Designed miniproteins, single chains. Designs and how they scored, part 18

Each design is a single chain, and the fold is of that chain. pLDDT is the mean over its residues in the fold that is shown.

## One batch from the design tools (miniprotein)

Design m597
Fold by ESMFold2-Fast:
Formats: C-alpha cells, structure tokens, sequence
Structure m597 (fold): chain A 79 residues (1-79)
C-alpha cells in the first residue's frame, strides 16, 4: 500500500538521520545543532509509526521499535 511504502521511506530517512546524529556527536558538534537533528528524527519516527500502525505490518513495526530504542539511547547521551 501507499501508506506502507511511505512508512518504509520514512524509516530509511530515520536511519540516515540517526547515523548523521551519531557522526555529529563523535565530531563534537554544538549541542543545539545535535538537538535540532534529534527533534527532526523524533518527528520522522512519529510519522512512520502512525503509518505503520495503520498497515499492521509486523516487520515494519519491529524495525520502528528498534529505531525508537536507539533514539532513546542517543537522547540519553546528549542530556
């Protein structure tokens, strides 16, 4: 479905944003810039999760739960 395709595209975007944020942390980027990217990632994850729930696709939901956990670990590093 179009919703599932959109959810998968957003998951790919979230994975790229997560990698970018990790690189920024490793490079010692300013905290405010890291926080801005983290807020963008949170927004992308929320949209992907809403679409995935509508499709009831177990693989997509499991992938999102893993990304959400990785995001929470990342947030703890920058707090």
Amino acid sequence: SAELERARALIAEAERLLAQIRDMIAAGAPRDEIMARARELERVLQEAYALALATDDQETLARLERLGAEFMELVDQIR
Scores: mean pLDDT 86

Design m598
Fold by ESMFold2-Fast:
Structure m598 (fold): chain A 80 residues (1-80)
Amino acid sequence: SELEEKARKLMREAGKAFADGNYKEAGDIFEETAKLYEKLQKYELAAVAYRDAAISYKNAGDTEKAEELQKKADELEKKV
């Protein structure tokens, strides 16, 4: 579907931003990707994206947001 293609494109863009050291941008894109996977009811992929967003925000120095998104990932993993 178009939404699944959009999610895959966003995951690649987030990974590139992370590799380039743009951790906040990577976190923002991973978080949006996670929300899109939730809308698609792909909870395992949403959990992976939230975990990657948490790592990205931690590297950006936003530890509070990192902990919040890690908790979201953990809750979604319990649903799979």
Scores: mean pLDDT 88

Design m599
Fold by ESMFold2-Fast:
Structure m599 (fold): chain A 63 residues (1-63)
Amino acid sequence: GISEEEARELAERYGTSVPVVKGLAKLVHSGLLSREEAAEAAAALTGLSLERARELVDELAAL
């Protein structure tokens, strides 16, 4: 999982909440979703564009 500090920083930078970032990190790390599916889920949950959601998913995948 990601740290509380990492989740807070990402939530602030992407304009979302800590629980959403933690939930997305769990989904990304689970392997249940493709990169495209994870980006679409992130966009729907956060209101971000698909481009910004893909950036968030990439950062979460690297953690």
Scores: mean pLDDT 85

Design m600
Fold by ESMFold2-Fast:
Structure m600 (fold): chain A 84 residues (1-84)
Amino acid sequence: KAKELLLEIYEAIRDGAESGDAKAMIEKVKEALEKLKEVLPEEAAAKIPELEKEAEELAKMMAEDPEFAAEVAAALAELIAKEK
């Protein structure tokens, strides 16, 4: 269950990096993180708000730096391939 939600987060970030649609990426990542919060232990769930802020900052960095966005997309594609 948690692995599937983590994969959903990775796919949302990769798709956002490839498409440049930062808003769609943030929306999907936040939805997946909220679902992940429901299945994680309380201590791990306490980190979710911090991860949401990091996702927003990552989206901003990718929008400002297309080369960085391409590197993020490539790295996440590799992680997704290993998890599938």
Scores: mean pLDDT 76

Design m601
Fold by ESMFold2-Fast:
Structure m601 (fold): chain A 80 residues (1-80)
Amino acid sequence: MEEKLERARELLRAAHAGEISGEEAAKALAEAKGIPLATALAWVYAGKGDVEAVLEYLKKAGLWTPELEKEIEEALAEEE
């Protein structure tokens, strides 16, 4: 778990630098923390303030639920 978490942090840093996609970083973060990919995507893109893009991605991937949308909104309010 520790090694996976460190790898996820490196990928997240690379995504913020524009070297890889935010989706790739979110995937690594989800695996490292044992959280849903949808939640990890929310964390990665919320850092850029792009909640709408996250919600659109979730809808296209079939992962969107009203409960998850509320969780994303609450996480953003707390991370502020």
Scores: mean pLDDT 63

Design m602
Fold by ESMFold2-Fast:
Structure m602 (fold): chain A 79 residues (1-79)
Amino acid sequence: MDKIIEIGEKLKEELIKEGVPEEAANAAAQATMHGLRQGLSPEEVAKRTGEAAKKYGATEEQVEKAKKLALEKAKEYLK
């Protein structure tokens, strides 16, 4: 639980630093945490993270950044 929260907080922080709007970054982080808690594959976690970011106003480039970061963090968590 705690490690998943840390992953979500770090993802949100990194996305905000990359210029992603705070609401989109927060939605992406929540989708990533939810997917990891459900035991979804890294690929499915990344997909849902991108969908959440897009819903809350991220640009196409920002959506791809969110997906890439979520995929990397999910792969590292599930090793």
Scores: mean pLDDT 86

Design m603
Fold by ESMFold2-Fast:
Structure m603 (fold): chain A 57 residues (1-57)
Amino acid sequence: MAPTPGDLEAARKVLEAVAAGQPFPEPVASVIAEIMKLPEEERLRALALYIQGVGER
């Protein structure tokens, strides 16, 4: 699955909120914790794919 530019922008906003110390509810917090274990480049892509997958359901 290839993320769209919109998914990448949404992922960027979420990563900025995480970097600012904003708390997230579960299960999103657990997904973010998993993604934050990845290198920075992979974090954006992984989060964008997660957002796309949730949107498709």
Scores: mean pLDDT 74

Design m604
Fold by ESMFold2-Fast:
Structure m604 (fold): chain A 73 residues (1-73)
Amino acid sequence: MKEKIRELVEKYYRDVAGWTEDYAKEAADAFVRALEGDPEAQRRAVAHFIDLILRTGVEEARRFSLELDRLYE
């Protein structure tokens, strides 16, 4: 699960949003740690998600959220 979450986040931030590989990896780390219950990572994940909405728009951010939900099932 954690590896799939990292891959999904890196895909959206690097390939869809066009951010650098380093930024995509930072976002992926924040999302994985947030799901592990790290409150500081949860705050970072929220900030990264807002950045994704602002860069790609609501529809792409919604697709990301739905793909993330599928990995949680």
Scores: mean pLDDT 81

Design m605
Fold by ESMFold2-Fast:
Structure m605 (fold): chain A 118 residues (1-118)
Amino acid sequence: SKKKKEEEEKKIEELKKQIIEGFKEHLENGKIVEMDEEEFEKSIEEHKETVLAHLLKAIQAEMDGDEEKMEEHIDKAIELLGVSEKNKEIMREALKEAVKEIAEELKKKGIKHLGLAK
């Protein structure tokens, strides 16, 4: 129904805001840092079983225009998060919207690669 769709849209928007705020906090705290391509790939490989590494890889894929690769990394992040079946679609949409917004902001700032600090 229209009411259920409006409730789902509100949940997606709230989750999107939480994801973006968490990302900004990690940037402010130096947990995520700007680096070159080689350092980026190494940082992702060292943290490949983490949600954050897959979100950073999804952001990079979106910046590169590779939507399929972006969605693959979002799905891996959802798997690692252990999201319940009923919440997977809402979480997927929230992550996709957040990744697209973050990627656009980074492009505007001239940032090419963001990886995980040690």
Scores: mean pLDDT 86

Design m606
Fold by ESMFold2-Fast:
Structure m606 (fold): chain A 82 residues (1-82)
Amino acid sequence: SMADGEAVIRLEDGRVLRVRLHNGEVSEVWLDGEPVAPEEVQVHATEVLSISEDESHVRARVEVRFRDGTVLRGEMELRALP
């Protein structure tokens, strides 16, 4: 499992969502560089596109649900952090 990682999601509306994982939990979230509370967003992988041989990098298509009910599709790149 990726205990520490960073996901960068390019949303269909042109915004970028960045999610940091620490000890397997969502620790920090940024939308276009602005911090947002982790509970403001839910991310669901709809299709895994690739996983690197060492499993340190994952690419997937995702659906992001915001607290206000907005749902946006995006392309995710997830990487393990040292």
Scores: mean pLDDT 82

Design m607
Fold by ESMFold2-Fast:
Structure m607 (fold): chain A 100 residues (1-100)
Amino acid sequence: SEEEAIRERIEAGLRAAELALRIAKAPSLEEVRKLLKEEGMEAEDEELERMKKWARENLELIERVLERLREAVRRIEEGAPAREEEERLREFEEEILKEL
């Protein structure tokens, strides 16, 4: 169903945001590589360095996105329609883009 597809997309977004936070906080490229492999992804050292740098420079944004996605997942688990939460996330995305 559309609701199930939306829920899966929001949950995937949450996992991506959690990964970005872990990458930002990783003390070495080896730890970033391990994190990506756990998610079934591979990248060359140059890409790992770019990912880590971006994540560190955007830590506050990643934390804001993570909080918002966690709230959306919690609300869906409490019975909120996934579609309404997708619309709220779209509004949040527009707010973030205006701040950039």
Scores: mean pLDDT 85

Design m608
Fold by ESMFold2-Fast:
Structure m608 (fold): chain A 81 residues (1-81)
Amino acid sequence: SMADIEEAVRLFAEAIRAARAGDYETALRHLMEALRVLEESGRFSQADIDAVLQAVQDAINNDVPVAEAAARIREIMLRGA
């Protein structure tokens, strides 16, 4: 559902913020929770999940604004659904 997409996007955004702050424990927790939401939805292929994880990694590495990263992740998830 759209609610599952928005919840996962929120969790990925929080993971990016935590990673940039050096809080890797919190980042991993949010990342794992986001992946659980995607898995429980049953709607996403491994290719979709890999694309989202690549977008998260790129955002962390390149200091992309969190809002821009969230929009990209949402785009990937909507395309996969």
Scores: mean pLDDT 84

Design m609
Fold by ESMFold2-Fast:
Structure m609 (fold): chain A 73 residues (1-73)
Amino acid sequence: VRLSPREAAAYTAIASHYARTGRPASAREIAEKLGISVATASRALRRLAELGLLLRERVGRTTLYAPAPAPVS
């Protein structure tokens, strides 16, 4: 699949965050890391989830993203 530069950056940020912490990240956290708006980060992350590159999970009112496949333990 073809990713825009922004989508590629968002994917790398999620993968890097997950590798360091073992935890999913929110659009706000990725926006802060990349220096972009939450709306821009959210759009890129949603697109990556639609492409099957990320898993999207809702926890309360927050949507979290992790690389596919998600950890099971």
Scores: mean pLDDT 78

Design m610
Fold by ESMFold2-Fast:
Structure m610 (fold): chain A 112 residues (1-112)
Amino acid sequence: SFEDRVMENRTSFPSLVAILAEALAEGGLTDLAQALLDVLEGRPYRSGDELAEAVGELFRSWGLPEIGERIVEAVRNRDVAALLESLGDFLAALGLTELAETLRRIAEELRS
C-alpha cells in the first residue's frame, strides 16, 4: 500500500508529505509525523514550492539541512526521482530501512 500510494501521488508534493507523515506514525515516530502534518495543514500554500520551503525549514530544525535543501531543489525542478531519493535517505536515517528501499526502487524505475 505504501508503494502504491507513493506511485499514485508521485506528482503531488502535498500528498507525498501526508504519506510520509502516515509512514512515520506507523513506525512509532509520532512527534515527527505530527510536525509534518502541522506544516502541511498550518497554512494555505500557493504552490508546492512554497510548501517545500516550509518542509525544508522543518528538516533544518531536525538537524538535516542537506536533506531539506535536496527536497526544496527536487520540488523546484519537478524531479520526482530526486525527491523520492531525498525522502528515502531521511527514512533510512531514522532506521525505516524497508520504506527507504521502496522509495529508492521507485526512483530508479522513474529514471528508466
Scores: mean pLDDT 86

Design m611
Fold by ESMFold2-Fast:
Structure m611 (fold): chain A 103 residues (1-103)
Amino acid sequence: MVRVRTRKVGDVTITVTLHGEGALVITLKHDSGVVITESLGYNPESMSEEEFFEIANKLIEDALEELKKKNPELSDEEVEAVKRAIEEMVREVLEEMRRAREA
């Protein structure tokens, strides 16, 4: 099963995809046409929620650094808003996936 969230924050369209088979994909698309995609594999059956968020946070930081590097006109406030949105979306897709497995 796949869980997808999409949200637009300023000029950045964020897509978070969580694959039940063990992949998290974060895609950031800027209205300028720049696209950043970061992904990680994980074991959803053996990895703790804390371990998942530690790795996910590193992925988020890497994606945001690349986004700002390719679009240096992005303000720190805009980058922080995108970061908060990604963190919320990642928590939401993980919670939905966890609930589906417990059902």
Scores: mean pLDDT 79

Design m612
Fold by ESMFold2-Fast:
Structure m612 (fold): chain A 74 residues (1-74)
Amino acid sequence: SAEIEALLLEGFAAAEAGRRALAAGDYRTAVQHAERVREIGRRLEELGLRSAAAEFFETADLLIAEAQRVAAEQ
């Protein structure tokens, strides 16, 4: 469906933006993008796309964990 396609594209864009923010040392912005990925994952889960939702939840958790780890080491 067009809704699912739009959510997937938005989720991938948010994940990419989160990774770019991490590379730039902008950990707060990286967490904000990761939370957006998580929100999109919840919407996909509500639509029955459990596997896609699980991948977005994992991506969001990894981005947040990396942001917190790197910030704590500096």
Scores: mean pLDDT 88

Design m613
Fold by ESMFold2-Fast:
Structure m613 (fold): chain A 96 residues (1-96)
Amino acid sequence: SAAAEANAARFEATLTEPKEKALWLAQLAQQYALQGKYEKAEELVKKALELAKDDPLLSEIIKAAYEMAKLLAQGKEEEAEKLAEELEEKVKKALE
């Protein structure tokens, strides 16, 4: 909705760190993808990935989370769960 988008933009304006903005935009993209609004979701993911371009792990997390949201929107819950497990393992290894 226009009101939700305006509230989202106001919150984004309070974020000064690129990685914080990237995570917030990625979360919004997931919400739009779950609603089947893929054009808006893709635009937000593109912006999030640009902000995260110097962080390979964050970029991977953003991409995986978006793919999971698309799978859930399509009713592919098992595939989304497998992707979540793969992401968790990748994050654990990157933090070792």
Scores: mean pLDDT 79

Design m614
Fold by ESMFold2-Fast:
Structure m614 (fold): chain A 77 residues (1-77)
Amino acid sequence: SEKEKLVEELKELLAELRDLLATTALSPEERAGLQRTIADMEALLANADNLSVEELRGAVRHARALLAAIRARAAAA
């Protein structure tokens, strides 16, 4: 289903965010923000059965945007 695909995509994005936290040079502010986003995404995944497709799409969009922003900054440094 679409919901199952979004859940799998969010799991993959969460793994990428965790890898980025472990392997990227981050400011204290970036680290705190990334840790908060990871915690929020973990909470969303734990409650995924109660979430709409629209809510899951929103989570995927936010995770992708954060990942892209940090990667772009790291590449420019």
Scores: mean pLDDT 84

Design m615
Fold by ESMFold2-Fast:
Structure m615 (fold): chain A 67 residues (1-67)
Amino acid sequence: AEEYLKKGLKAAEKAGDKQTVMALRDALKGYELGDIGSAKGGVRSAIAVSKSEEAKEYAKKALEELE
C-alpha cells in the first residue's frame, strides 16, 4: 500500500493535480500513523477527484492492498 501511495503522489505532483496530491498525502499520513480507515478514505477521495489516469490507477492499487 505505501509503495503505491507514494507512486500515486508522484504521478499527481507531475500532473499538477493539487487536490489529488492533498488527498494522497492525507492517505499516506494516515497509513504511517496506523489509521487504516483514514488511509482508505484519503485513497477513495483521490480516486474520485483525480485528473491524472496514472495517479488514479496507483490509488486503486493502494486501495486493493489496504483491502
Scores: mean pLDDT 82

Design m616
Fold by ESMFold2-Fast:
Structure m616 (fold): chain A 83 residues (1-83)
Amino acid sequence: LPPSEEVSVEEAIALAREAVAALDASPEELAALRAALDATVALARKALEATGLPESTTWGELVAALAADPEAAAALAAWLAAQ
């Protein structure tokens, strides 16, 4: 579930975790969804770390910061490639 541009990264993570926890799905399906969510959360947190922004930053602000900071964007791309 992509976060809204107006929602903070922290709030989007909390909402996504609540949505997954509310699903009436098999243990295997829940494990796959949790793994995908954890990977997305790790990427979002690394983007915040690369830009120096707090978890209260909105998704739109994070995207704008990455677009304005090619060094932060390059660091995030290098981190993702190393996973």
Scores: mean pLDDT 73

Design m617
Fold by ESMFold2-Fast:
Structure m617 (fold): chain A 98 residues (1-98)
Amino acid sequence: MSLHELGREAAVLGASATLNILAARLFLKLGEYEKAIEYVEKALEDIEKAKEILKEMIEKSTDPKQIAMYQQELKNLDQLEKEAEELLKKAKEKLKEK
């Protein structure tokens, strides 16, 4: 697989994760905790896959500027993962109260 194809796949997964987190936040606000959990888990799966692809791109790249960009994208995904984990914890606690 080319770096270009890997980059497109990582971008699609990142966008999917972001949309799934937005959906999870909406379902949390609506009191639909089971759906919130489902969408957070989908987001975490997308984030894990995107991080693995970015790590592969870093390993295959020899351009310091490209490596720096991929490292920044990994940091952005780490922040998104932290938000997703926090939402998952909140949804699970709310589900136990229901």
Scores: mean pLDDT 87

Design m618
Fold by ESMFold2-Fast:
Structure m618 (fold): chain A 90 residues (1-90)
Amino acid sequence: SSQQAQQLLDQGRRLLMQGRYEEAIQQFQRSIQLGQDDPQIRGQALSGLGVAYARLGRFDEAQRYIQRSVDLGRLNGAQSARNYLRQQQQ
């Protein structure tokens, strides 16, 4: 359900803030699976995946997830993450 997908998104964000990037990735992936019908939750979880992969130095995966988030029109988190990656890769 969207409520369960939102709870997983919130857990992923908390783990991301704690530097627990691999655990955050797992929660964001589960949030996407349960939030298939909610593009806002999916977009935010994809943005979270992008940030987590960037923190792990996995920039190709980070860029792909950020692009998918942008394509869903969820620009706030995705734009910030894209700006960060652009600075790191230049």
Scores: mean pLDDT 82

Design m619
Fold by ESMFold2-Fast:
Structure m619 (fold): chain A 61 residues (1-61)
Amino acid sequence: MLSPGLPEKVAKALEEGERAGTLAAARGASVDEARQVYLDVASEKTGLSHEEIEKLSKEYG
């Protein structure tokens, strides 16, 4: 990320990923499975790798 803040599209993608992961966990997915769902959704929405999504989540969460 080149700007100090999250772009709106990236922030929205992280939110959608978190909702998908939370829903998966509510439906019986393990913590690891729910995290994988979060990473997959956020990565697909942003075009970023799982590693970049985890970095952004730790930096801006």
Scores: mean pLDDT 77

Design m620
Fold by ESMFold2-Fast:
Order: C-alpha cells, then sequence, then structure tokens
Structure m620 (fold): chain A 82 residues (1-82)
C-alpha cells in the first residue's frame, strides 16, 4: 500500500461509531498476536461499513504494522479506547 505521510488520527477517530472503534482495537490486537484470520475478518467488516474514516485508519494501522512500528499501534489503540 502507499505510505501515509500525514494523518490526523484524532480527527478520523472522532468520525467513528463505538462499534467501528471496537473493530479497530480488535484489528490491532489480532495483528500484534499474528492472528491473520481474525485480522482478515475484521477488515471485511470495516470495508462493509463504507465509512471512509474507518477505512483510512485501517490503512494507517497496516502501514504501522508493515513498518514494525508496534509502539505506534499501541498509541492508536490507546486513542481508540478513550
Amino acid sequence: MFTVPELDVDALISQLTPEEKKLLIELIDALMNFDFETAYKIQVKILKSKNPAAIELTRYIFHKYLNGDFEGLKEIKKKLEE
């Protein structure tokens, strides 16, 4: 996927429903545990939501994961839990 150089994570999170926030938290947990089956199922649910903010955050989460930025993933999870 493309590099996401600049992203207002807080603004995107504000556009999410509580269910979408929960799905993104579960996605981060699945990726950090190498549970790719669960991660794939969560991705499908997010894509079905058709919420551009949820889709963009999913792309950002995968970008962090592919770069090995697990501290960045933990920070995003913390913001989603607020």
Scores: mean pLDDT 79

Design m621
Fold by ESMFold2-Fast:
Structure m621 (fold): chain A 63 residues (1-63)
Amino acid sequence: SSEDILAELRGLLTDDHFQRVNSFVQKYGGQLLKLTGQDLQEVLTLPQGDAEKVDTFLQELRA
C-alpha cells in the first residue's frame, strides 16, 4: 500500500519534492495519511501548490 501511494505521488511531484515525501514514509509510514495541507508545507517543506495536490490525493485515500 505504501509503495502504491509513493508511485502515485511520484507522478504529481518533482523529484526533489517526491524525495521529501518518500523519506517521511520510510521513517513514519502511515503517519503520512494524518498530515494536513498545512503539515505538508511545514513538516515536508512542500510549496503550497504541491501540498494541495498531495492533500487532495490523501483525502481521496481516506474516503
Scores: mean pLDDT 81

Design m622
Fold by ESMFold2-Fast:
Structure m622 (fold): chain A 74 residues (1-74)
Amino acid sequence: MIKTYRIFITGSKPDALPSEAIDILEKNGIEILDEVVYSQQSFVLTVRGTPEQIEKAKKELEKAGFKVDVFELP
């Protein structure tokens, strides 16, 4: 079942680019609904995807050097 999520992403290294996080989400079939709000190395996305797509993308983001918090929206 497709759900809407808010994802809070923080880069843990100076070379962690927001575009890399977006690429990982899109490659996993996740639809980005709202644009990223950039603040230094922290940004928030509203996305649509399955729980399986979100779990896989979170794992890949963490391997790429991002800290990721996911909140399911109603």
Scores: mean pLDDT 75

Design m623
Fold by ESMFold2-Fast:
Structure m623 (fold): chain A 77 residues (1-77)
Amino acid sequence: MIGGLIREAQKKAAELVNSLPPEQADEGRRLRLRTLTDMIAYLTYLQYLGAYPKDLDKAEQARNDVLKAGDDFIASL
C-alpha cells in the first residue's frame, strides 16, 4: 500500500540521517539532508494528493511545511 511505502521511506530517511558518521564533512551532511528533505516533501505531497485529491492547496501546503522544517533544521546545524 502506498501509505505504508511512504511511512517506510520516511523512517529509512530519518534513520539514515541519524546514522551519519561524525567524521563526515559538514558540506556532505548538508547536501544529504537537503536531498532527504526533498524526498520526504515529495512523498508527503503524494500522500496528501491521495487523501485529498480535490484540495491541491492542502497538498502544496503540506509539502511547503516539510521543506521549511528541513531548511530550518539544516540552518540550525
Scores: mean pLDDT 69

Design m624
Fold by ESMFold2-Fast:
Structure m624 (fold): chain A 103 residues (1-103)
Amino acid sequence: MTEEEVERLLAEERARVDAELDRLAAEEGLSEEEVAFLREAAELVARGVLALFRGDYEEVIEQLRRLYELGLRHGDETLLRLAERGFERLAEELGVPVGELWR
């Protein structure tokens, strides 16, 4: 895939996520803070996926760190596990210990 094609596909997916979050906020009564949290998480995931498709491992590491920090800030176990799993997978791909990516 071209970089432009990947960016376009991720933009479409991001628009779908935003529309679904707006619907959930209305139906579930999510606070503005909860909606902002979910949008931030979705944006970090989308950027990480784009970076991975480009082979930009430094950007993948940065987005995974931000996702982990977001999970810690909100006490979200799912985001913490998602970030940890992302680091483990990237460490395996690069052939380095996972602890090295945290530093």
Scores: mean pLDDT 76

Design m625
Fold by ESMFold2-Fast:
Structure m625 (fold): chain A 114 residues (1-114)
Amino acid sequence: MNEKIDEIVEEFTKLAQQALEAKQKGQDPSPLLLTMIERTVAKLMHLSLEAQREVLFRIVEELARLFQLSPERVAEMERIVVAGMERVKESTDEYEQALIIAQTLSEVLLLASG
């Protein structure tokens, strides 16, 4: 399980770095951000709820490092993850769970970039 978590976080971090580089070059990072969300959601749907939570918190840590985020922004991102995971836990529909995870990642990425 830990190896799969590490792989997902590493792939997300590589795409996040590419999106940051695109933005710094004056290019639209949106296609990379959408690809990140799609691929991460697909992989997370094969994990347990506890493993999904671990991946999302590690993503917050990597975004904090890449974007040099303040502790206040990191705490806000962590609150978004907690709220998203509680909604996933209450849902019994895999499609709804995937949408909640996608929304959670989108909100975290928007907060990291703005």
Scores: mean pLDDT 85

Design m626
Fold by ESMFold2-Fast:
Structure m626 (fold): chain A 58 residues (1-58)
Amino acid sequence: MERQRIRLEVPGGTLEDAREHIARVEAALQAGGAKIVRADLRVTPEGAYADLEVEYPP
């Protein structure tokens, strides 16, 4: 099993925008066989950010 970190950025976005992006990316990754292990959401003055940890089973 391989573990990978994926970063998403939404410049000028809100936490809710980051949540929407996570949901879409998570669905796409799971359709491809990946498992979402962790998701972390942040908002800064520059925008919203999300970090995902995923596992790809063999």
Scores: mean pLDDT 75

Design m627
Fold by ESMFold2-Fast:
Structure m627 (fold): chain A 86 residues (1-86)
Amino acid sequence: IGSILDSTLSTVNSLSSSMSQDSVDQALNYLNQARDYYDRGNYDLMADYYGRSVYTLLSQFTSDDDARQGSDDARQSLLDIARSQS
């Protein structure tokens, strides 16, 4: 999970020049909240904020429907990984 959060942070930073500053700040803020909840062992809120970060990122490059689907897929994937580690 930590490596996924780190990889997503790198992706936001690499794409930041192609995004609005507000969207960069929002995606990073959500990702930081996901990291905080991960460190606290709250995987439901971790996945929720991770999904919000992914939605913010994808909404800069794709349709709302595709961004929502990508966010849902990312959230579910992270929850499945967390469950497999219990």
Scores: mean pLDDT 79

Design m628
Fold by ESMFold2-Fast:
Structure m628 (fold): chain A 91 residues (1-91)
Amino acid sequence: MEALEKALDAVGDAIVAVMNGDAETAIRYAERAKEYLKKAQELGEISEEEAKKAMEALDRGIEAARAGDLATAREYFEEAYRILKEAKEKL
């Protein structure tokens, strides 16, 4: 499985965790997604611009989840998911 696909799976898991009210699990999956996203950028699976936007969305989602704002966390994780999915569709 490619690093970009692993990042997408991890963001999807973070969204599900947020929907279930589990901030700690959502943060762990989002941090994992950041690791896979860095690997995807190293492998050329995503552009620097798209990786930066997705990373910023993941960071904002993590901070919202830490603050207990799961609705805002979900919005940012969904933004990251959209960016990563669009990047994959361009391949």
Scores: mean pLDDT 87

Design m629
Fold by ESMFold2-Fast:
Structure m629 (fold): chain A 59 residues (1-59)
Amino acid sequence: EVTGQDVIDALLKAGLISEELAKVLAPYSGAELKAMTVAQLTEIPGVTEDLARLIRSLL
């Protein structure tokens, strides 16, 4: 089972997000992130449309 934290850790390890953005994303569960649209994910500070699409593909 892939959790939201697993996705965040993978993105950090790959250098695709900053540690500051990881902290912003940490309160969100995998289920919450999966339920969000690309538009809703881009409302999170630091999340680009490309990153939002990637997060959705990993969950």
Scores: mean pLDDT 77

Design m630
Fold by ESMFold2-Fast:
Structure m630 (fold): chain A 107 residues (1-107)
Amino acid sequence: MEARKLMREERYEEAIKKLEEEIKKDPNDARAYSLLSSAYRKLGREEEAKKYYEKAVKLDPKLKELDEADEIVLNNTYALAVMFHEIGQGKSIAEAALIAAKKYKEL
């Protein structure tokens, strides 16, 4: 919640501190590990970024599926069009990306 706002404001060091507090409260918060990975990447700390990303994916395999879906959608105009169609149907951005990637893989 608060850490995500700090990430948008490019306050990465403060975001890391908040995310570490969230992880202490809930060590299985895949979202917190994902944001922590992003913050470390923005600071150029690739080793820490990789460790936390792998932890996030291990806790929630859908994060890997979403990351793969985003890559497919960004690199394919058909998948991008399907994603925007699904968003128009009331799907979340994450759900729409997963649906678009799945339809592209079934092609």
Scores: mean pLDDT 71

Design m631
Fold by ESMFold2-Fast:
Order: structure tokens, then sequence, then C-alpha cells
Structure m631 (fold): chain A 81 residues (1-81)
């Protein structure tokens, strides 16, 4: 079971990397919504928090605007309530 959960987290991290690495033509808000969708599909709140932290760090490293990073943080807090 733990190995299955780690695989799901790893696959979700790859989806985040692909989303942030591809020139999709999506707005910052659309990218945030896609990230939230990926996070929401994880089976536990612990994994959702871990993936959210990963996505925020990846967006910072990629030079995303602060307003987009703040929107992601807000949506993550809403998702985990």
Amino acid sequence: MKEELEKKLEEAKKKIDELLGTNTGLSGEEIVNKIIEIISKLPTDELKKELAKYAIEKMKLGGAPQEVIDLLKEKVEELLK
C-alpha cells in the first residue's frame, strides 16, 4: 500500500513537471486549476499537501509571477479545508 501511494505521488509530480514544462498556451489561472485537479485526485490529504508543496516550489523555480503562486496557495488551502 505505501509503495502504491508513493508511485501515485511520483506520477502526479511528473504530471506537474509536464504541465509546467510544456508551452500549452494556458493562462496562469488555467495552469493553477490544472495543478489543483492533479492534486485533488491523490487519495490522502498527506499526499495532496506534499504535491502542493512540490508544485509551489516548481513554480517558483520556473519564475512564475507572484500572483499566480499566491493563487495556487489560496486554491490549495481551499482544497484541504
Scores: mean pLDDT 79

